# Ledger of designs, part 31: designed miniproteins, single chains, continued (3)

Each design is a single chain, and the fold is of that chain. pLDDT is the mean over its residues in the fold that is shown.

## One batch from the design tools (miniprotein)

Design m9120
Fold by ESMFold2-Fast:
Order: C-alpha cells, then structure tokens, then sequence
Structure m9120 (fold): chain A 99 residues (1-99)
C-alpha cells in the first residue's frame, strides 16, 4: 500500500540519519535530510508519480546530502528512477555542491 511505502521510506531515512549523526554530520544537515525524507514519505502516501517524487526531493532538499538521503529513502520504499530522472537528481546534487 502507499502507507506501507511511506513507512519504509521513513524507516530507511531514520536509519541513514542515525548513521550520519554517528559519523559527525552537522545537526542542521541532519534536520534538513529528515525534512526531505518526510516530504518524500508524504508524496508516497499520496500516491504521487516518480516524476513528482523527484520534484519533491529537489524542492525540499537544501543540500546534496539531503538529496541523497531523500533519494535513498525513495529507493528503499521501492521507487525506481529512469535514466532521465537519475540525471535530474545528479544535476541537482552537483548544483548544491557548487553552491
């Protein structure tokens, strides 16, 4: 169900955030990653398309780290990305790293 997919995304996001916290990633980056995961989980619960999930990640993630955590949460929930969607995410990551 969409609710089960949303729960999987949150669980994966929480696990990844705890790993980042343990390895000394700053609290602000962790909180932004959590917010991105929450937005992805809500999009999954609402039955949004993969393109809308990509849009949700890019719009809500202020850092490359937050994009990667949101992306990982979506993948853990069973989302698969086309090469075009992967290119959009990769471009967004590069833009955040250049800022």
Amino acid sequence: SNAERAERARAAGDENVEILRKFGVPDEVIENARKTVDAVAEALRAGKSVDEIVDTIIKNAPSAEAIMVGLGAAVAAGVTFTPEQQERLSRAIAEKEAA
Scores: mean pLDDT 87

Design m9121
Fold by ESMFold2-Fast:
Structure m9121 (fold): chain A 55 residues (1-55)
Amino acid sequence: SEFDEFMKLLEESAGLSPEEQLKKLTDMLKRAKDPAVKKILEQMIKNRKEEIEKL
């Protein structure tokens, strides 16, 4: 499922920089079809952008 793919992406990207995490989240959002997964991705992308802006 897309949710399982999303969870795997989070596990694999946990050690990456915020900019690299943002890129992976954005790439997944472009191909996501599940509305619930899209909502979570959009929220995480927003949070990562805010984190980068604070630096």
Scores: mean pLDDT 81

Design m9122
Fold by ESMFold2-Fast:
Structure m9122 (fold): chain A 69 residues (1-69)
Amino acid sequence: MSPEALQLFIERSRRLIEEARQLLKERGPDKDLEEAIRRLERAIEEEDLEALVEASIDLLKAINRYLKK
């Protein structure tokens, strides 16, 4: 993988985290969504593409679950 591709993926993941954080501010705290955010933040720190993909999917699932409240 090129360094540029990994950086772009990390930047997009950070934007997804900010979106999820805004949802928490607007609609209140949620343990599952907060845990999904932390997992994605860790994947960014580790710069592991496979972990980034998996954590991004988990965060999207957590957002969908949260929105059903």
Scores: mean pLDDT 81

Design m9123
Fold by ESMFold2-Fast:
Structure m9123 (fold): chain A 58 residues (1-58)
Amino acid sequence: SKLYRATKDYEARLPRELTLKKGDIVELLRVENENFWFGRNLKTGKEGYFPRSYVEEI
């Protein structure tokens, strides 16, 4: 699976979104569209949609 690092904080605004803290590692589970991906935050164990522009590939 592909791993990404959060480059910025992202606060979830909807129940299906994933909150990110800068430095969190996210496992990419699904590419939904050009703006949002679906993944798991490995620190929290939570899954949800996050903006792809907030992460970088490791």
Scores: mean pLDDT 86

Design m9124
Fold by ESMFold2-Fast:
Structure m9124 (fold): chain A 82 residues (1-82)
Amino acid sequence: MREEYLKRIEEAVKGAPPELREQLIADAKRVLDLMEKGASDSEIAARIVATALNAVAGGASPETVLKLIDAIEEAAREIRER
């Protein structure tokens, strides 16, 4: 369920500053939208990389970045398995 994935993503970024959290959640939603509409693996990977770079640039810790990527990858696996 999309709401469950968003909750996991929100938990992953809760340690980041509020402004950065909002941006990362928006970026993650775009990744989920691409997955749900059947975008190519390369498009999805590029968006995940962009999300990770935005997190690093915004000052998120390495732990927060890894948790965010793990949450997105888990959602991708679940969506692909349907």
Scores: mean pLDDT 78

Design m9125
Fold by ESMFold2-Fast:
Structure m9125 (fold): chain A 72 residues (1-72)
Amino acid sequence: SGLDVARGAAIRELRELLATETDPASRAAIERVIELLEQGRFEEALEVVRESPLPPELRARVERAIRGLMAL
């Protein structure tokens, strides 16, 4: 389905971000978001992003990916 394709693309982008991320707190937040997206728990994934101490650029990018999935 279109949602499955979009979810796969979002998870791939987040894994690419995780591969270059060195901050342990940011890594933990991204890993948790990936887990929640894999489970279809998009609202909880968005809450993790909003409550995590992510740099603004990273936060905005992760939020956009999740919100895109929630709009489908």
Scores: mean pLDDT 84

Design m9126
Fold by ESMFold2-Fast:
Structure m9126 (fold): chain A 60 residues (1-60)
Amino acid sequence: MEKEKEELLKAIEEFMEKAKKASTDEEEKKREEASLEQARKLIDEPSVIELGKKLKEELE
């Protein structure tokens, strides 16, 4: 069909609407876990770890 792009766009719009309604529980959990993983990556960066060790030595 020559209108395949139009049908695809309509399907994408319907998919996004249903995903928002049906996946509220699971998608929220996945998004929260992804945000937590990003925060852990920031904490694990060498520069942050080095600053933490330096502060620990100062406290001693």
Scores: mean pLDDT 60

Design m9127
Fold by ESMFold2-Fast:
Structure m9127 (fold): chain A 56 residues (1-56)
Amino acid sequence: EIEDLIQKTNQLYQEGKYKQASETAKQASKVAKERGDEKLSEKLEKLSELLEKLSE
């Protein structure tokens, strides 16, 4: 489940769809947090922020 979101994020990034990639990374971060993986959640949140900045 979370791996599917990470794969989708990578695919969207390769396609230059940074805003959509940011949204899937944000979803993956939320799932990681709900599962108690705080480190993964934090990394995915930072990735989402970087991707959102690239979408500008």
Scores: mean pLDDT 82

Design m9128
Fold by ESMFold2-Fast:
Structure m9128 (fold): chain A 45 residues (1-45)
Amino acid sequence: EEDLKKYREEVKKLIEEAQKNTGDLEKAREIFERYEKLRRELGRK
């Protein structure tokens, strides 16, 4: 599924960003919100 492949790539990028910002609670919250937004967009298709 092309949508799932795209989703996995976006999640991988978010994980990398989270790893670079370990210990930054505000950044972690922002990344989590972006992840949830991606999940919602997938679910609306």
Scores: mean pLDDT 71

Design m9129
Fold by ESMFold2-Fast:
Structure m9129 (fold): chain A 55 residues (1-55)
Amino acid sequence: SSKRKEILKLIGEILRIIGEELDKRLAGKPLTKEEREEAKKRIEELFKEIDELLK
């Protein structure tokens, strides 16, 4: 279904954001406090979109 495909895309985006932060930490170039807050906000919005699709 189109709903399932959209949810999987949103999950993939969340995982991508987390993976990029981890890669930067491993490289010794972690995100700034401001960049981490923006990433947290983006992840929160993606979870809200998933919640709406699950209704």
Scores: mean pLDDT 84

Design m9130
Fold by ESMFold2-Fast:
Structure m9130 (fold): chain A 56 residues (1-56)
Amino acid sequence: ADELRKQARDLVLQSVGLAIRGIGAALEGDEASAAADFAESQRLLAQADELEQQVA
C-alpha cells in the first residue's frame, strides 16, 4: 500500500537525522552516543527496507 511506502520514506529521513546527530556526538568525543545513534539509524534503515519490500 502507498501508506507503507510513506512510512518507509519517513524512516529513511529519521535515519538520516540520527546519522547526523551521531556524527556530531563523534566530533565532540562522545563515542558511546555516536555508536548508539548509528546503530539506531541502521535499524530504521532495515525497517524501511522491509516495508518497501511489502509494497513491491
Scores: mean pLDDT 81

Design m9131
Fold by ESMFold2-Fast:
Structure m9131 (fold): chain A 61 residues (1-61)
Amino acid sequence: MVDPLRLEAEIYLALGRIAHWLGMYELAIEYYRKALELAREAGDEELVKEVEEALKEVEEK
């Protein structure tokens, strides 16, 4: 059974990456923050780390 919170976190991570690629940095940060919250609620430590790395990339550029 797929965890709905984990699936939603993955969707927001994907949306954040698309926004980042389009140069919409503010929107990318908002999606990444939402994905991070959902990943933490789902208890998926690997996904949390993936989202944190994506957020760092957009903040450092």
Scores: mean pLDDT 81

Design m9133
Fold by ESMFold2-Fast:
Structure m9133 (fold): chain A 71 residues (1-71)
Amino acid sequence: SLEELLKKRQELARQIVVDMTVGLARALGREDLAEEIRKAAETDPEKFTELMNEVFGELERWLREEARRRR
């Protein structure tokens, strides 16, 4: 029972991270990244990590552009 709960928690945590990352990519206008992340989440953990880093890079770029626009 405890092992089943731990597995469910790990799966839920993974799904939350995937959903949040996909949602962030979409919010940044990167539907291409969102679809790649969704696919990589199921089949390629290394590619998923690379795509997460790319989404955070896009977020940083968006924040820098927003800061310049407001200056």
Scores: mean pLDDT 80

Design m9134
Fold by ESMFold2-Fast:
Structure m9134 (fold): chain A 60 residues (1-60)
Amino acid sequence: KKEAEELVKKAISYLTNGDFDKAIEYAKKALEIDPNNTLAKGILRAAYDLKGKLDEAGKI
C-alpha cells in the first residue's frame, strides 16, 4: 500500500542518518500496514543489526 511505502521511505531516511530508533519505529509501522513488506522487514533487520554493533562498540 502507498502508506506503507511512505513509511518505508521515512525508515530508510532515518537509517541513513544514523537514527536507528526512528528507523525501527517507522519500519514497524510499515509492517503493521503491510505485514508482507519485504523492504520494511529488511530495514528493521538492518536497523537492529547496526544498532547492536554500535552499542557493542560504545559499551565495553
Scores: mean pLDDT 76

Design m9135
Fold by ESMFold2-Fast:
Structure m9135 (fold): chain A 62 residues (1-62)
Amino acid sequence: MKPPTERMLRITAATLAQQGVDTSGWSREELERLAEELDRENIELLERGVDAAIEEGKKRLE
């Protein structure tokens, strides 16, 4: 598996900071692990969003 991009690491850190979690003491490896898990969740959310959009599209075509 390809390592998460630098952009993903920054987004992960920023999201945690917004929720009041200080990541300044975290290792790069800890951030990479969380970014990989969030990427996995994002794929599931995107798949669900696509399915919902298809169903709404079918209703509009009726």
Scores: mean pLDDT 65

Design m9136
Fold by ESMFold2-Fast:
Structure m9136 (fold): chain A 67 residues (1-67)
Amino acid sequence: MEEEKKKLEEEIKELAKKSKDPKALDELGQLAFEAGQKGFDEVAGLGFSAAYKAQKEREEKEKKEKE
């Protein structure tokens, strides 16, 4: 269980680093939802937080570079 939880956490962190694409953000959300389904509330929160931050940074960076 601890190993599975750690694996999800690592995948979420790696997707967060690679999430320059909107598709990767959707995958982050799915992994966070899956972690929540398994009862790993902290990992689920981490995944949703990471996806939200990555999406916000991407949107802000695109706006800032264009404007």
Scores: mean pLDDT 72

Design m9137
Fold by ESMFold2-Fast:
Structure m9137 (fold): chain A 76 residues (1-76)
Amino acid sequence: SEKEKIKEDFIKLLEQAGFSKEFIEKVEKALNGDKEAQKEVLKYLKENEDESTLEVFKGVLKYFGVSDEEIEELLK
């Protein structure tokens, strides 16, 4: 499916960008709807990455069905 292709391409991008395997595994769980993984991924990005990287991940999560309101709640 198109969503599976986008997921694969995003994971490859994260590997090329030098993210750890542990972080990438959490991202895969987050994109599959794991709320705890979504919270851990967003919190890590907020604390360790720039605003532009956080916004990219928010956009990807929204594409995979996480609402803006859910993202704001996960970042509390």
Scores: mean pLDDT 86

Design m9138
Fold by ESMFold2-Fast:
Structure m9138 (fold): chain A 70 residues (1-70)
Amino acid sequence: MEEELVRDVEEAGREGLRLIREGRLELARELIERLRGLAEQARRAGAERAAELMERVAEELERALEEAEA
């Protein structure tokens, strides 16, 4: 189960970067917010590895989004 979450999060990260590259910044922002919410849910459920990965991916996407908006 957690292994599936990790794969899904990695795929979401790739999708987020593609959205940013294509200038779909609002959709990328929505994805970042969703990942942050899912990370909190994962931590509450004890899925620490998945939660850490979700937060890391959200942070990376937020940095890329900020650079694209500059």
Scores: mean pLDDT 80

Design m9139
Fold by ESMFold2-Fast:
Structure m9139 (fold): chain A 66 residues (1-66)
Amino acid sequence: MISKEELEEEIDRAFALMVAALAYRESGGDKEKTAELLKEWADRFREMGYENLAEELEKIAEEVKK
C-alpha cells in the first residue's frame, strides 16, 4: 500500500493537474498563457508554504510550453 507521505505527494500532484486544467480554461487554450498563469500560481503557493505543489506546477508549466 502507498505510504502516507507518498499519498500526500500524489494528492499534491493531482491538485496541481486540476490547477493546470483551470489555467488552460482561463487562457482559452493558449499554451503560453497557461504556462505564465501556472508560474504565477506556483509563486503564490510557494509564498503560502506549499512548496511541493509549487514545484509540481512549475514542472507542468515547462511541459505545456513544449
Scores: mean pLDDT 79

Design m9140
Fold by ESMFold2-Fast:
Structure m9140 (fold): chain A 58 residues (1-58)
Amino acid sequence: MAALAEELKRVLGLSDRDARAAALLLQAHPDISAEQLGRALGLDEERRRLLAEWLAGR
């Protein structure tokens, strides 16, 4: 969890709070789409795009 949150903070520029929330959501829902996760966190279009690229690459 901590490593995933740190990676998300680095890749997307999220706060510690948002990075931890994203890591928890991905842990609970491994098949969650970038659009769904981005909407849950209130991410803008650019960050949703970066999230989609990161998810596709893992």
Scores: mean pLDDT 77

Design m9141
Fold by ESMFold2-Fast:
Structure m9141 (fold): chain A 56 residues (1-56)
Amino acid sequence: SMAMEKELEEIERRAVRGYILKDVEALEEAIRQAEKLGAPELAAGIRKALDMVKAE
């Protein structure tokens, strides 16, 4: 649905911002929102970004 597509895009934008800013809390929030929306692939991608940030 268009509403789901917009919510997924918003989560992606938040995750990208969190990754650039190295904001662990923002990335964790984005993972929760992706899982709540039933987007496990998006959640997995954000989790990888979170792991990279934590390794720095």
Scores: mean pLDDT 84

Design m9142
Fold by ESMFold2-Fast:
Structure m9142 (fold): chain A 59 residues (1-59)
Amino acid sequence: MKEKWEKALELIRQGKYEEAEKLLDEKQQEQYKVSREVAEKLREIGDEIDKELAERRAA
């Protein structure tokens, strides 16, 4: 399992995202998708907080 994950990371580093995804099994692909969605949501929340802080400083 770890060997496939490390090989997938190396392919991602080379820009071969499609090949990297194919190396991961269905469970790893689902975990990756969930982790990405969570990361995107956290970034959006962070942007909202930064905006709120900027407005507070401007007031």
Scores: mean pLDDT 69

Design m9145
Fold by ESMFold2-Fast:
Structure m9145 (fold): chain A 73 residues (1-73)
Amino acid sequence: LSPLERKILLELALNPQGLTARELAENLGVSQSTVSRHLRRLQARGLVERRGNVWRLTPAGLAEVYRIIEESA
């Protein structure tokens, strides 16, 4: 995972109700197009899912967040 993809997963873990690509872009200080590109890559890996405009972690995505936290300790 890229550093930005790791940040997206962590942000979604803090917001279990889900976030839009716009909200993620504002929270992370990057463009919405950049976030949308990385969200599509994470979706292809099964780590995030989309309902309407809202992106959420899958169970696999949540497991990946725990792995990232352990590697960062």
Scores: mean pLDDT 85

Design m9146
Fold by ESMFold2-Fast:
Structure m9146 (fold): chain A 76 residues (1-76)
Amino acid sequence: MEEELVRRAREAADAAVEMARRVAAVSADPVAVLRAAAEEARRAAEALKESDPGLAEVLRETAERLLAAAREEEAA
């Protein structure tokens, strides 16, 4: 069950990152949008790290992807 849940979480995370990028693209402050999304994912990962480390890892990876997108946007 945990493996299936983590798989679904990764799929949801991919969709969420893509949506965040699209919202950022039409935002007046795309870097702030992406950083805010990353901070939310990071806080969720910290909250879950003891009870559900698999989900915490997915959220930590999601935060890193959003931060990478923010850095890419900032450099453009």
Scores: mean pLDDT 81

Design m9147
Fold by ESMFold2-Fast:
Structure m9147 (fold): chain A 84 residues (1-84)
Amino acid sequence: MKVEVGETVTVTFTGLPDGKYTLVVTFTGNDGTKQTAVTPVTATDGKVTVTIGNFGGVGTLELELRDEDGKVVASATIEVVANK
């Protein structure tokens, strides 16, 4: 998936047991800088929906959804591109 700098994107993870998870978002800029954000989330009816936005630069977003044991149960990768 591609999104432009400054845009927001909604990501839905499906097929999950209901319960508590941790969303780990790692942004890697094209210059090699890395930023990581960790957010608690709850799965209801087998899904987690998150909105991610305010991308301040071009790079790659890696999303990992981890269970209470720290196991990665779902992941997504988003490419952040310059707006035209």
Scores: mean pLDDT 77

Design m9148
Fold by ESMFold2-Fast:
Structure m9148 (fold): chain A 68 residues (1-68)
Amino acid sequence: AAGEARAGALGDRHLPLVRDVNALIKKLEENGYSDEELEELIDQLAERHGLSPEAKKALLISFKDFLK
């Protein structure tokens, strides 16, 4: 069906990543974090979602900027 474009769309893969990112932000805000813990969590998130090294670095920078 024409509407099945969602199954192959980047947006479908993006939804689980956004959910995990938001959950991680909330957890870090509530419990605090070290730079080492943040880097490890971002690394695991990147591996789980198949992110490029550039996307992983962008996420790490965004998290550090957001939490500062």
Scores: mean pLDDT 68

Design m9149
Fold by ESMFold2-Fast:
Structure m9149 (fold): chain A 118 residues (1-118)
Amino acid sequence: MKKVLVVDDDPERLEALMAALRARGYEVHGFTSGEAAKQAIDAGEKFDVVVVDDRVRGMTGEELIRYVKEKQPDAKVIAVVDSPERAERFKAAGADEVILKPVTPEELVARIDELLAR
């Protein structure tokens, strides 16, 4: 079973994406802060995909992406951003894919499926 980490400071968006991913058969761990996500990584949780929203509390999205790539280099990172400028910063931090808002939970799940299928 593939494991997905989702970090989004909006609890409603987070719950919607987690529900969509679970319906597709993914194991999903979700947090509203980058610090909580970092703690899960430090606790030994191994993720296949990490979804980082551009609004991450406790640390920057770029810092979280760099941390994921350092600790779990095989994990695929998808950044969800509100601007092309943020997209470039997140790519520079190590994001494997960047998606511009607006995006639905179902569209995000489809992009995750595509990224894992190769």
Scores: mean pLDDT 85

Design m9151
Fold by ESMFold2-Fast:
Structure m9151 (fold): chain A 55 residues (1-55)
Amino acid sequence: GDAEAIALLSEAGRAFRAGDYETAIAKAEEARRLAQDPLLKALADEVIRRAREAA
């Protein structure tokens, strides 16, 4: 659910800051699947896009 998506987005953000774009994408994709809130889905999509762009 949304709580799990928030935790995964936090992990994705930490991985992104560390330059681990593969982990950031994986965690954000998992967050997107679990999220019910459209804002959390949009945030996950943004993390995925930025990580792919940075890789």
Scores: mean pLDDT 86

Design m9152
Fold by ESMFold2-Fast:
Structure m9152 (fold): chain A 61 residues (1-61)
Amino acid sequence: SASQEIGRLVYEAQRAISAGDRETALALLRRALELIDAVPEPSPQQLATRAHLERVAARLE
């Protein structure tokens, strides 16, 4: 499901951040954001995740 894929991408992005791999982390975060933005009616949890991931991605740029 899209929810499972978003969760996987976020998990992989957090691992990449912990490893110091900013390029991989940024690519994974951008993909997760793209998937959330493709959801026609995002849940409050998905919207909170989106806002958090946008802030993390901005700091990696």
Scores: mean pLDDT 84

Design m9153
Fold by ESMFold2-Fast:
Structure m9153 (fold): chain A 70 residues (1-70)
Amino acid sequence: SLEEIEKKAKEIKKLLDELAKKYPELKDEFEAIKESIDKAVERAKKYPETSKEILEQLEELKKKLEELKK
């Protein structure tokens, strides 16, 4: 659902903010990822049929970013 996508996007953005403090040299890369997430959320709002694919992509991204936090 859109609510799940927005919740997951918010969680990932918070994680990216934490990672930017740990890896300041990657700040621009993390900002680019945030922009990509915003575009994905916008796409899901306009095309609800993309919601499942977008949610799965966001869940996979979160897992990869959580590995960097360790």
Scores: mean pLDDT 84

Design m9154
Fold by ESMFold2-Fast:
Formats: C-alpha cells, structure tokens, sequence
Structure m9154 (fold): chain A 92 residues (1-92)
C-alpha cells in the first residue's frame, strides 16, 4: 500500500525529530527511512522542489544513506542530513 508507505516514512521522520531516540536508535531510524524512500523514490517527488529530478533525488538519498551509516557521524549531522533530504536540498 503506497499510502501506508508514505505514512510510515512520515512517522519515522516525526520520531527522528522527537528528541526521544538514543543515538543508536536515531541512526537505525534514519537508515530505515532512507531505505524505504530509495525503494519507492517516485512516491516522495511531491516533497522535493520542481527543479530536482528523480535521478538527483535518488543520488541525494544514496549519499544520505552513506553518511548516516558511518558510525563516526554525530547525531547532529544525521539530523542535518535528514533535514536537507526532506527539503530536497543537496548534501554538498
């Protein structure tokens, strides 16, 4: 169900910014969210600027996933990456 997938991603995004997750839980939640978005990236194109292509969005998601999987990346850096992805911004 595509609507349930969108709702799950929105719930994960809410949890990430709730302040209630441990550093490990935050990382795991960010990974789950990004992997779900990468599975069906077209479903999230309505949340990115019109000038961002599907190809650019996929590249941004892949780059975000690499960053959040790095155990040396801080909680603050994970949240910044997720904020940028949610706004359709480049991670550069």
Amino acid sequence: DLEELKKKVQLLLYKLFSGELSDEELRETAIEMLELMLKNPELFMDSVPKDVSLEEFIKNLEKALEIVKDPNVSREEILEVIEKISAGLSLD
Scores: mean pLDDT 81

Design m9155
Fold by ESMFold2-Fast:
Structure m9155 (fold): chain A 62 residues (1-62)
Amino acid sequence: GFSDALYEAAKKYYPGNGVLRQELVDIAKRHSDPEDIIEALRQAGYSDELIEEVRRRIEEAG
């Protein structure tokens, strides 16, 4: 799944925030489509830098 992509992105941009990291992992678990994950992150108000890191990691994961 995409949980690892969101976990690593959260760790990079929000180091030490375990609550936010868990929130991003939970978003990944609720969606099977990468574009639904990206839309959920945008609606939640996450930065373009975080969203771009997530997109890149999802593409690498296949």
Scores: mean pLDDT 80

Design m9156
Fold by ESMFold2-Fast:
Structure m9156 (fold): chain A 111 residues (1-111)
Amino acid sequence: MKPTEEQVKLAYELALKIVRDAVDAMVEARKAGKTREEIYEAARQSLARGVKEALDKGVPEEVVSLAATLAGRGIDKALEVIETGSPEEARQAAIDTVREEAERLLKGESL
């Protein structure tokens, strides 16, 4: 099903919140000397928490599902950057990825 423009906008705002929290979890795991796999797991646990909180607050499942997909793409990009870059670069890469994927959806492109 193609998302509506309104669904994409709501998913984008939710994805930004989720991805920021997830990148913060990744940064803390990195500071604690965790492995790449443990850093990714910290992000996944943060994502799952954000998804649950949105559903508990009555955000439509379609919006939450789309937000989780967008945030997940941001997390994947942040994981690549966090290995060699600063925490700020990882956060910016995640935010830029979420924005670019949301813009693609608004143009009618697939994720």
Scores: mean pLDDT 86

